# Designed miniproteins, single chains, continued (3): the designs that were tried, part 62

Each design is a single chain, and the fold is of that chain. pLDDT is the mean over its residues in the fold that is shown.

## One batch from the design tools (miniprotein)

Design m10137
Fold by ESMFold2-Fast:
Structure m10137 (fold): chain A 84 residues (1-84)
Amino acid sequence: MDGVKAAGMGMAGLSGRVEAEVSLKIAEKGGDIKKSAEDAEGGYRLSREAAEEARRLGDERTARRNEEFARESEERLRKIKELG
């Protein structure tokens, strides 16, 4: 059943992805690389948890979308680690 919960899971996954993007931009501009990697790892985990919750609710589409956000967050985390 689509509802406020499904919308919330999509927002949580996107928030994790945005955190990873912001962390990468901070690292690219000479910010703390270790801190940026830790923050991007947090974003990655948030997107993963949102995907798992969507699966538990039977919302396969939102689960797949949040898994995509998690993969994108992991890519940003990898780029941050390569800068250090």
Scores: mean pLDDT 79

Design m10138
Fold by ESMFold2-Fast:
Structure m10138 (fold): chain A 140 residues (1-140)
Amino acid sequence: TFRPSPEALALLREYDARLRKLVRQLIKAVSEGNEEEAKKILEQIVDLARELADRLAPLFGRPRVEMTVLALISAGSYAVLEAKILNMPKEKQEKLLKLFREAAYSELDRLRPEMTDEQYAAARKEIDAAFKELEALYKE
């Protein structure tokens, strides 16, 4: 049975705490229509995902691309769920979802030179599927 190392668990807890703070700041910026602040906070979330991927990939023996995609999907999922729980207007939820989707594709394109065509297609399909499910969630 897989058991995460104490180091991996500590990193995940640190990441979760930092992500929650940034997501709350992002939701506030989007709610206020502060597009400049929203972009800056989103860049910090992407940087956090990169940091986590770099630190976790060697511990799990997985490619950095897979860990980065997973981290960004997880961040987007948390943000959309939080926005729905806070009963944000649908238009603001859609804007938040779009920001995370665009960030995920931009990061995938940045990592493209490190991937085979098959790996790129698989990662893109995973991003598409995850954000389609999140889009269905805010329509309820």
Scores: mean pLDDT 81

Design m10139
Fold by ESMFold2-Fast:
Structure m10139 (fold): chain A 78 residues (1-78)
Amino acid sequence: LSKEEVRERTLALFRLIAAETEIDVLERSKDKFSDEEIAKIKSNLRDVLEEVLATGRRLGDAALVRRAEALLARLDAI
């Protein structure tokens, strides 16, 4: 990987970790949110994860792609 690709991958990983943390919180505390709030949070997280997925596909990072797909599946289950 080039220096630029390593940087892009690192930023995508940070976004993935942040999204995973938010999904963990939402799964544990969804009873504290309205249906409208849950829908908005899910929409925002989906956009973030789709961008991570696009980056993983562009860089050929199969592990990043699999992690993003797994988090999208968890998000859909909420």
Scores: mean pLDDT 86

Design m10140
Fold by ESMFold2-Fast:
Structure m10140 (fold): chain A 66 residues (1-66)
Amino acid sequence: VTITKKVEVDASGKSQEEIDKAFLEALGKARKELFEEAEKVLAEDPSAKVTLVLEIVVNGKVYRVE
């Protein structure tokens, strides 16, 4: 089972500090959602193989982390 969450950050007109803060907040939310969905899958099938995928989008460019 593959669970994918997207983290999107708009860096336009923002300071590096604002970008870093927005990224960390979005990453934290995505991580929480990934783990919550993984727990549901494992609760239904404890033997399930779960792959977590994080897709990061910065100013329309997509970076995928598996």
Scores: mean pLDDT 74

Design m10141
Fold by ESMFold2-Fast:
Structure m10141 (fold): chain A 50 residues (1-50)
Amino acid sequence: ISGSLGRTVEAVVGKEEGDEIMALAQSSREGLYEAQKRANQLVDEAQARE
């Protein structure tokens, strides 16, 4: 899952959206927490799609 995880996140969110998530994380501690939670949700949904 580790190798697939990176590719899945990129495939699901894309480069552009990933950059926005990073911006949120950089803006505040709350943004970091939200970015992490968001990423986990996206991975979970992608996992269910398979």
Scores: mean pLDDT 63

Design m10142
Fold by ESMFold2-Fast:
Structure m10142 (fold): chain A 57 residues (1-57)
Amino acid sequence: MSREEANAELVRIAKAYMDGAAEAEIRARLAALEAASGLRITLDVVDGLPVIRAAPA
């Protein structure tokens, strides 16, 4: 997976979260992206806003 594809998927996941998608669905999508990209991905909620961090594994 390219860096650009990974960034695009992170944006889609953040939008799904804001649209009220189930937490289980968001977690599954993050796990799939982590597996496909080789990055360690974390999602925190700060003041009601999703904060996504990506780091090399």
Scores: mean pLDDT 74

Design m10143
Fold by ESMFold2-Fast:
Structure m10143 (fold): chain A 70 residues (1-70)
Amino acid sequence: REELRKLGREGVDYATEIVRLAGEKNDGELARKAAELYTRMIEAMRAGDLEGVRQAVEEAKKLLEEAKNS
């Protein structure tokens, strides 16, 4: 339960940072990807799907890394 909440918070933080970077870069596609990822994380958290949250967090981390290096 607590691990799910912590992992979900981490994923939300990544998605939020990606949206901020997308705004600064005027990149609408990056913003849409971040919003979809955020929705998937929230749905997985509500379902108690730890594996789904973990996958979304990994995708968010990679997307953030690519956004920062662009």
Scores: mean pLDDT 79

Design m10144
Fold by ESMFold2-Fast:
Structure m10144 (fold): chain A 100 residues (1-100)
Amino acid sequence: SMEERFEAAKAEAERALAEIEAIVADMEANPDLSQAELDAKMAEMERLARRALATLSAVETAAIRAGDEALKAQVTAYTDAWAARVGALARRAREIRARQ
C-alpha cells in the first residue's frame, strides 16, 4: 500500500538521520581530524540526506499521482520536520569544522 511505502521511507529516513547524528558525534569527539577528513564526513552526511530525500520525494510524487491529498500532506509535513533536524546537524558540523 502507499501507507506501507511511506512507513518504509520514514524508516529509511530515520536510519539516515541516526547515521548523520553518529557522524557529527564522531566529529565532536575527535578534535585531531584534518580539514580533509572533516570535509569527507560532511560530504557523507550530504550523500545520506540526498538519498533519504529522494526516497521521500518518490513517495510524495506517487501520492500526488494517486490524488491522495491526505498522504501528500503527511509526507510533506514529515519531510519538512526531518529536513529541519538534518539542517540543525549540518549547522553543528559546520561549527565544528570552523573550530578545527
Scores: mean pLDDT 91

Design m10145
Fold by ESMFold2-Fast:
Structure m10145 (fold): chain A 80 residues (1-80)
Amino acid sequence: MSVTLVLPSGVRLTFTLEDLSDPIKLIGQILRLIGLMLDHPEDEEAIEKVLEILMELMKGKITPEEALERLRELQRELAE
């Protein structure tokens, strides 16, 4: 199970259930997204929405499966 987001800049972000279930990989993804915001200001709003989902997952407020569903919803929003 995976989801791929295409950001306004054309950068593609792929998240797998395995990556979202691993706390170390999740921290790595968060740091990568912060770096992408600095390099691609046009992606800031989209990346902030991704970070919100990943932070809720890190806080244990949602499951990895729920995080994937929220990321799929965001991908549909971005594809429009």
Scores: mean pLDDT 83

Design m10146
Fold by ESMFold2-Fast:
Structure m10146 (fold): chain A 120 residues (1-120)
Amino acid sequence: SDIEKLLQKALELAEQVRETLREMSKKADGEFKEGLERLIELVDRVIETLKEALNAPKSKQKELLEKALRDTDIVIDEAEQLKKYAESQGKKELVEQLNKVIDGMREIRDLLREALEKAK
């Protein structure tokens, strides 16, 4: 189905974002490491909800899509906050990597919005 294709793409992107965050976390310390570990936890919630949505009956799919969309918005907001902190500390490489994370999460958000419109 069209919804299944959108969810599969969102899941692939979320797994890529998770891997990027894991590599960033290995090189980070202090508050940046804590912030990145928090983002990994939030992305893991999105991944779990997307996996549930792919295996769910249609009657539950809309609720799971709405949950994944809300959690995706939380990841974007927290990543933007961490990016502002990284900018204030002159962490140029971390800012660039966080931009890639934010862009990936925004693409996931767009896919989830399209899936939710098709589920109506």
Scores: mean pLDDT 90

Design m10147
Fold by ESMFold2-Fast:
Structure m10147 (fold): chain A 61 residues (1-61)
Amino acid sequence: SKAEEIENLLVAYAAGAISEEEFIARAQELGVSRETAREALRLLKEGRGKEAYELLARAVA
């Protein structure tokens, strides 16, 4: 599901398994704009993972 793919994407970035550019590319494959993906990265860097998830989930609905 898209929700599971979003969760996996967030976990992969938090673990340092993927780069910022890979995060953006994978988010775009899910239907998220580059701008929204960058905002999600900003939220993650600030420790606001729940808000990052909610932003991405709304973008793919």
Scores: mean pLDDT 87

Design m10148
Fold by ESMFold2-Fast:
Structure m10148 (fold): chain A 97 residues (1-97)
Amino acid sequence: MRERIEELAEEIRANPEKGAALHAEALRKAAEENTEEAKEELLLISSAMLVVELEKEGVEREKALELALKYYELLKEGLPLEERGKRLRELLEELEK
């Protein structure tokens, strides 16, 4: 999964407008089709976009990839909304460490 997130991040970094289009398409597809495959595609693209944004904020590439992978795994766990919010808050606190 890390390699796929890294590949998508490279594509978005090279063509930012393509990244926005891919995200919009994945979001629409996930909403319309409601399949696990479509949902996973959205999660991967969202995680790749997080890598690019973290790098823009000065986060080192390897750390950005590690945080994005944790974010992807958190979304994939299918936790209840309340638990997901708590885990996301904990994950964001790692940005300052």
Scores: mean pLDDT 73

Design m10149
Fold by ESMFold2-Fast:
Structure m10149 (fold): chain A 68 residues (1-68)
Amino acid sequence: LSPELAARLVRAEVRRLAPGAPEEALEQIQTAVRDRDLARVRELIDGLPVDEATRARLKASAEAALAA
């Protein structure tokens, strides 16, 4: 999976599961995924206005996308 495609898929998943997330947060997460900076991706997801189960799911999705 290309870094660009992985970044776009993770951004779409964040928008779907965290529809209240600000556009800036989505752009930061997309950039971090594209850069393969998993530590930064996790940090940004922890800042989202969603519950812990949703954060865990988003982290798992990002890890899977970066591993593909």
Scores: mean pLDDT 82

Design m10150
Fold by ESMFold2-Fast:
Structure m10150 (fold): chain A 73 residues (1-73)
Amino acid sequence: GSMLQEISDLIREAAEARARGDEESYEELLKRLEEKIRELGRKQGLSDEEIKELIETARRSIDHLAAVLRQQA
């Protein structure tokens, strides 16, 4: 799949891990997500500032999804 699809899947998986309280899986998935965003950003010629903004957006998406999933449990 595309790197964008991999990033999307990692966001979902990290949110699910966080929602269930699996901090070990959450931290591992978050680390992989940040590495993938940095790889994609560098390949696309993005600045460090733009890459940081993408990582912040991904982290916010994880927090929102995890909150929704926790309320549905």
Scores: mean pLDDT 84

Design m10151
Fold by ESMFold2-Fast:
Structure m10151 (fold): chain A 70 residues (1-70)
Amino acid sequence: MAEGVGRGTGSASGAASGGHNGAASYGGFQLPVPPGTAVGGTARAVAPTEEGARDAARGSQLGANASPAA
């Protein structure tokens, strides 16, 4: 995750400046899986939430390093 710092901010900052495409989905993405699936089982949670978890991980990193609307 340390290596992804530049990527998270770079990719997300670019999308955020555009704001009309991926940025909105990345900032407000909601998992289509039921809450019971991602409650305690990290193994089973990664499977159904793989798509959302990947996006969330990227968004979480940008949130810590993202610029305030450049």
Scores: mean pLDDT 42

Design m10152
Fold by ESMFold2-Fast:
Structure m10152 (fold): chain A 83 residues (1-83)
Amino acid sequence: MVVVLTLDTVLDTERAQALAEFAEREGKKLGLNVRSVFVATGPQHSHLVLNVDEYDEEKIEELAKRIEERFGVRVTGVEVLEV
């Protein structure tokens, strides 16, 4: 299962890498069973892409909050993709 978080900020490569590493670490602490994580940067916003075994809305919401507090970004959308 893939979870995509939309961020209100265009991240440079260094910030994108730091955010991905933070999200993997914090996601694992929350018990999300994160298999992979990366940040995709677009011209107007960025997406955090998480590959997880199961979707847990409360854990994803807590992860989003931790990311917002650590990086000063806002999570503006959450999408769940069955792949």
Scores: mean pLDDT 83

Design m10153
Fold by ESMFold2-Fast:
Structure m10153 (fold): chain A 74 residues (1-74)
Amino acid sequence: SLYDEVLARLDALGAQLAAAKSAAERLALLEKHGPVLIALLQEAVPTMSPEQAQELLARLQALGRAVAAALAAE
């Protein structure tokens, strides 16, 4: 499903961001994968249940906070 594909791509991006050595590398990863992930989300979200959408939103917010904290710590 599109939901499963979104989760798999978020997991892969999260792992790459965690392995990144610098802010520049993290920004490059976000620039490369961000637009593709946004496009996939636009297709996937209308197919999700409200519960799946809430779970995804919570996960996205947590990842966003972690990325912001990592960038600020450099």
Scores: mean pLDDT 79

Design m10154
Fold by ESMFold2-Fast:
Structure m10154 (fold): chain A 94 residues (1-94)
Amino acid sequence: SLAPLPKVKWYNPEDWGLSEEQAKELTEIFQKEVNEIMEKVNAGELSPEEAKEKMEELIKKVEEKTKEMNLSDEAYDAVKTYAEIAKKELEELM
């Protein structure tokens, strides 16, 4: 089994204009899709190159969702930081 992704601690979601519900939704979507990518890589269904492409698509999808949520710059940066950390951890596991 793959190691679970680290959970981003939203220190004060309200200070960043991000609701607890929005923070949870973005985190759960990201963790679920990254876990699916890692599972397929481990099963030999995806190459490391294909997994990187899927990660780039996921980051873009999360960025589009944050724009639709009308997040503050601080909230957007927090989500982007989480995505970058998860991508680096995935690359280290491959």
Scores: mean pLDDT 66

Design m10155
Fold by ESMFold2-Fast:
Structure m10155 (fold): chain A 81 residues (1-81)
Amino acid sequence: MEKKVLDPSYVASEEKLRELLEFVNKHLPSFNYKSLEEARKDPFFVIMARLYEVRHPNEPFQEEDLPELVAEAVRLLNKMK
């Protein structure tokens, strides 16, 4: 699972990235991404998108999943150092 999430060839769909952008701006206003282009430059955002797609492939973003998604994305980013 982790290997698939960190695979550079594994690209989350643009639709999924736009959905995540709206979701994090609504529920995590501290991130305040102004555009999808800005969000795509943040490795944290990209990892969150891939991780959610791997864990919830057929489901929309849920507010209840957000704390676990954020924590796991932080964990994966720390492993890349």
Scores: mean pLDDT 69

Design m10156
Fold by ESMFold2-Fast:
Structure m10156 (fold): chain A 91 residues (1-91)
Amino acid sequence: MEEEKAEIQAFLDSLNLPDELREKIVELVLKNPGKAASLLPQLDLDPEEKAVIENSPYSPDVKAILALMRQALKEGKTVEEAARRVIEALS
């Protein structure tokens, strides 16, 4: 959990999200470890997108967050809107 927490914080910090959105995502992941990862098989990802996610150096929960955010961005949403989708999926 400690390594996953640091990884999630570093990943979200790289996106320059508002503090409230970043802290809420961290809170939800730490409250329900593995919940985000369990959503990955339920996402209808293109084979190319799946390869990008699977080859990322992140933990399963962070890979799921990355997949959800990338899917939202592909739909034309902003980074902040993508973060809100992650929060709703993990709530």
Scores: mean pLDDT 77

Design m10157
Fold by ESMFold2-Fast:
Structure m10157 (fold): chain A 96 residues (1-96)
Amino acid sequence: MKKVEEIEELAKKGIEAAKKGDEKEFVKYLERLYELLEEAKRNNDELTAEFAKAALDIVESTEIIEANKDNEEQVEYFKKKLEEAKKKAEELKKKI
């Protein structure tokens, strides 16, 4: 489960960077999450790949919400996507 723990840590840091508007740190953690997704795909680790994808959806949705606070329609859309991604990540974590 080392990869799942790394994905969780990177997602937390990515969310914090997005909320602070720290673009450099956000991109750094996002790129590392994409690397872990590609590694999991290369290793045919479907559960870890799906978990990394859910983590990416959480991090990216958080950034879009923070960047677009005045756009009600966009915020509501990405809030739903964020909630769905969080639920998927929780379900996947139980299987890994």
Scores: mean pLDDT 84

Design m10158
Fold by ESMFold2-Fast:
Structure m10158 (fold): chain A 99 residues (1-99)
Amino acid sequence: MEEQRRREEEHRRELEEQERIFEKMKEVAPIAKEVARKAGLEVSEEEAFFALANVAGELLRQGHSYEEVLDFIEKLKEGDPEEVKKLIEAAKEVLEARR
């Protein structure tokens, strides 16, 4: 019973942190799309969202904390258009390579 409670609490914390990242990506995706457009890259909001999801996933795999990932995504709202463009282009290449 105690092991089951620990697993349920760990699972709930993981879900809450994942939900926080997902909501932040939803918030930032339309802004990242507009920032990329200023650098001459036209993408859909969905493509911008998938680019953020790819970056968030890579940062988490590298051992970054959920708070560090959230901070990175938040900073993209006022990011350099050329850097946001590169990030989206790199994510699109990864998505095209993975079928």
Scores: mean pLDDT 77

Design m10159
Fold by ESMFold2-Fast:
Structure m10159 (fold): chain A 120 residues (1-120)
Amino acid sequence: SIEEKLKKAEEKFAELAALVRAAMAQYATPEQQARVEQLLAEAEKLFKEAKEAIEKKDYETALKKIKEFYKTLQELVDLVEETLEENNAYKLREEILKKAQEVKDLLLEIDELIRKEIEE
């Protein structure tokens, strides 16, 4: 169900956020760390708004918020990847990219399930 995929996406995103915060504390400048926290806060807000829209069966808003969340997640991943590459932290970079891909895959599955609900 959409709700089951949302719960799994929330759990995987929380795992990703924890890894990102730990990595940024070790390798990032204060400015990079502040930007990452801004992107994480925006992503959390967008995910909450998508979840609320789904609960209201406002699937058009839900799709828009999921797309915005995906974009924010990509901006976050790009910044984290750059920071870790500059510090030769390749193993941690690979782990974060893998976790981010798990979240992205779940978002695409949620998007597909919502589109099917709109058509029925």
Scores: mean pLDDT 88

Design m10160
Fold by ESMFold2-Fast:
Structure m10160 (fold): chain A 100 residues (1-100)
Amino acid sequence: TIEEQKEEIREELVELAKELLGLEEEEVEELREKLKKAKTISEIIKILDEVLEKAEKRGVPKEKLQEFRRKATTLVSTLGLLEAAESFEKALEERKKELE
């Protein structure tokens, strides 16, 4: 389902941060919780920017930071498309109810 695909993308963002930015288990869990509570794409972007800023301050190599930005941008864009598709499906279901 679209909801399952959206949750999968949030988990892929967490795994990407763990692999490329070297997050510790506590930071991984904090990121996972923040992404689950985020209601908008803008909130997700803000959370990811904060994670990147902290990683840069810890001395994570520039190439890993850029790789994370590139891959995270693709995932966030896909998430936005899934949210648009979900909104369209809900609108169609409401129209069907109005015709009953």
Scores: mean pLDDT 80

Design m10161
Fold by ESMFold2-Fast:
Structure m10161 (fold): chain A 107 residues (1-107)
Amino acid sequence: MKKILEEFIERVTELARRRDLDGVEKAVQEFLEKARKAGMSDEVLKELESQFQRILDLYRARDLEGLRQLRRQLFLQMIENESDEEKKTALSAALHLASALIQALRS
C-alpha cells in the first residue's frame, strides 16, 4: 500500500496543478482498484469512495471553504485512527486529494 499511496499523491498533485479534473477522476478510480487488489477491506473502500466523491463534488462547486473544512475533518479522523493502518492509509489518500484540489482552487 505505501507505494500505491505515494504514487497516487504524486499523480493527483500534478494533475490538480494542471487543472486536469478528468485526470484526477481517473487517478481516483485507479487508486480504488489498486487498493482493492492490495487487500483493502470493502468497508474502508466504500467509505473512501464516498470521501473521494464528496471532495470532487466540492471542487466542481468551487467550494474552497467546504474543502478546507473536509480536509480538517479528515486530518482529525486520521489522528483518531492512529492504530488502524488501513483506515489511516485511506484517510491519507483523501486528505492529500483534498489538499491538492484546495491548492488548485487558490491558484
Scores: mean pLDDT 87

Design m10162
Fold by ESMFold2-Fast:
Structure m10162 (fold): chain A 77 residues (1-77)
Amino acid sequence: SLVETLRHAAQSAARALQAAKEAGDKENYRDILTALGNLVDAANAGDEEGVRTAAQSLIEAIRKVDPEAAKALEEAL
């Protein structure tokens, strides 16, 4: 479901954002926030294809900071 997709995305993004913050990695922190925002926007628009594309972009952004969180999100979707 879309709600489950957003829940898993929020959990994995939160882990990666915390790791980026602790590392002082401002660039990857912004990239993850941007990708998460794009996912939320696609979900609010009811764009199922956009949700899939945005989720993939979020997974890639998270992978640069926390590969385990990215893998968990990929396996949950």
Scores: mean pLDDT 86

Design m10163
Fold by ESMFold2-Fast:
Parts: structure tokens; C-alpha cells; sequence
Structure m10163 (fold): chain A 111 residues (1-111)
């Protein structure tokens, strides 16, 4: 039934857009907290300085995740499931790094 299929597609697209909008708000808060934590560190000059900035960034994101309410945590968990499923099919260093970061968020959510 083409009409029922179009209606289902429209409902699924609207649900997906709503999820992405809510996730974007959560991600903006995570990025703001990450920026605050990294701004406390001096400019990076050595590989060790870059590692410290990366840890501070990830720590900021984890702290923002821990401060989410139950509804926001549920939204982020749904997004994480989708993102991890997509990343499982990818075998790039960037995909492996993204997977590690997302796993850290999931650990913060399950505390």
C-alpha cells in the first residue's frame, strides 16, 4: 500500500528529526563543557600536552552526560545505540576513536 508506506516513512522521518534535534541540544551542552575543561589548560606544545587536552575534552563531555536528566539520558542512549551500530561496519582509525569516545559516554550514563 503506497499511501500507508508514505505515511510510515513520514512518521519515521519526523521521529528521527525530533531525536536528532534533542540529541543536538545534548551534544551542544557536552561540547560547551568540553570547551570549558580544555580552556583551563595552556596551549599544547608537546604530544603529552595534546593528550592532556584530549582527556580534558572527554572528561568535560562525561561530566555533562552525568548531569543529564533521565529523559535526556534516554535520548542519548538511543543515539549511542544507532551510532555504535553504524560504526561497527567501519574499519578506520577515526571510527575506532569515535567508538571509544561513545563507549566512554555510555559508561558515564550507566554510573
Amino acid sequence: DPLLEQLRRQEEEEKRQKLLEEVQKIRDRMLEKAAEETSKLPPARTPEDYERKVEAFMKGEEEAVAELDEKEKEILKEYIKIALEELESLDTPSAKGAREVIERWLKALNK
Scores: mean pLDDT 80

Design m10164
Fold by ESMFold2-Fast:
Structure m10164 (fold): chain A 72 residues (1-72)
Amino acid sequence: SSADFAAARAALAALAERLGEHEAAVAMIKGAPDLDTLKALIPYVRALPEEARAALLAAKSAAEFLGVVQSL
């Protein structure tokens, strides 16, 4: 849903800030229009470990993506 996507986007942006990513990277995440764009931005969250990156890319929905982010 649009609400699940908005929550997933906000959660990834907050995680990127917590991990010390640059403001520009956080801004790109906040501006992402859809889940496919959010997944394309995962490589720019440089501090994410490989296992977390794989789990986020494996998410089949915004709700699953949100669940993965919230576990990190």
Scores: mean pLDDT 84

Design m10165
Fold by ESMFold2-Fast:
Formats: structure tokens, C-alpha cells, sequence
Structure m10165 (fold): chain A 91 residues (1-91)
């Protein structure tokens, strides 16, 4: 397993937290939360330097927004994205 730097870990933790916040907003507020959720997803992607991890955030964010009416689907996408981001950092 690759040992990430303190800076990489901090960026990952921030990105995961922002993505979870976006998911929670979509689950709790639905359609009205889409602009705020998109802003959080964009901030999460911008906090990361690895293009592969940025792609996971953006693609997962698009799926979360596309499925905002399905709360279970949003939660599942958010969890899967966090796991994939962590996996990519440890490669």
C-alpha cells in the first residue's frame, strides 16, 4: 500500500466530507439543494490534485444529482465514491 502524504490525506478527508455534505443535502432538501450540492462537488474536486480522484468526485457527483429523487441511491453513490477515492489514493 502506498503511504500518502499529510497534505494528500488532508485533501482527501476534505473532499470526502464535502461529497458527503452534498449527498446529505440532496437527501434532506431534494431539488432545492442541487445548486449547493453542485458547488460542494466542485469544491471537493478542486481540493484534489490527482486527475483520477477528481474524475471519481465529478462522475459520482453527476450521478448523485441525476438520482436526487432516490435517497437510497444518492447514499449508495456517496459511499461508493468515498471508498473509490480512498482506494485510488492508496495505489
Amino acid sequence: LRVPSEEELAALKKAVALLKEAGDLLITEGEAAIPRAQALIDEAAASLSDPAVQAVVRESGEKMIAHYKDKSKVAAITAAAAIEMIGLLLE
Scores: mean pLDDT 82

Design m10166
Fold by ESMFold2-Fast:
Structure m10166 (fold): chain A 80 residues (1-80)
Amino acid sequence: SKLQELADKFLEELRKVIEEAIKNNLTFEQIDEKIKSVYEKFLKEAEKVLTPEQFERFKKQVDEGYKKILEEAKKILENK
């Protein structure tokens, strides 16, 4: 489904941002800015292609994924 495709692409983009950030020793603030940019981009795209019900589910999935990835990124950076 379009919802699942968007959710999967969103999580893949977030993983790439985290990997690049770790490799380049980016600050947590720089990582958060990059993740927020990806998040805003995908929310805007989702609004165009998804039904209201699908958009609600997408938002829930990406919010949960974003929080988990952000927490993992923070732990990795804080333990170096």
Scores: mean pLDDT 75

Design m10167
Fold by ESMFold2-Fast:
Structure m10167 (fold): chain A 64 residues (1-64)
Amino acid sequence: SEEEYLEELRKLMDELIKEGASRTEVLSKLTEFRDKLIEEGVPESVASKLVGEVLQEWMRRVEE
């Protein structure tokens, strides 16, 4: 479900933030996750929306 994917994305982001991952690494990992969702049959528009939502949450947390 979309909620399940969003939860996985949020867990990934929390882990990346805790590990001090670079912005480039964060974007790369989010892109890989988006590609995985599309391969699993999630429409590209939905996958992009979910990744974008988590990216916006991250930007608010780090203010950059």
Scores: mean pLDDT 80

Design m10168
Fold by ESMFold2-Fast:
Structure m10168 (fold): chain A 85 residues (1-85)
Amino acid sequence: SEVRKLFETTREEIEEIKKELTVPEAIKKVEEAIRELEEGLEWLEEHRDELSDRELAQLATGRVLRAIGLAIDGVLIQRQAEKKK
């Protein structure tokens, strides 16, 4: 599934980001991003036959973008905390 590959690739990149984080609030944001991808993929796969290819692509893109946004928030929280050292 192209959708599964997109979600799995995005999750792997976010997991790599998580390895570099030490601030609990930053880690929490990245864990929220991972959960968004896992729950989003499960929902899309369960409802695949109810969605047009266009709807599937739009919903999959939105979920991935939201997860990326949460991961960026985590990185920014980490960066702000490190500036205080």
Scores: mean pLDDT 84

Design m10169
Fold by ESMFold2-Fast:
Structure m10169 (fold): chain A 133 residues (1-133)
Amino acid sequence: SPEPIRILIVDDNGGNIRRLQDVLDELRAEGYPIETYSALTKEEALYLLETYKPDIVIVDARGPNIDGIELTREIKEKRPDTIIIVIGGSMRDPEVREAALEAGAALVLPKPFSDEVLKKAIREAIEEARARR
């Protein structure tokens, strides 16, 4: 069997986590060997980062309880090989994109986005994770 790709989802909104998990389930059905973990808090995210050492982290840029840009910086300091997809920003807020990239995000996905755009971003992150092994 191909080596598993471990993906951690960090969001304080359970509905966002479910949507991301549904998309990851579709990729798993397409043959990607994905193992998923989810965190509703920064503390849980950092615990799962150290425990499972995920290849990819998907995080919202700015939630009411989680600063995803700050978390991106902290993850990259601890584990520089982790590929981070930051979800957030818009054409009306280019500073969110710039801050996320400065913090070490590999990809920034502005809202709103389609499931196809999300799947493409995840596939690109999987190929980058495999290239770093």
Scores: mean pLDDT 84

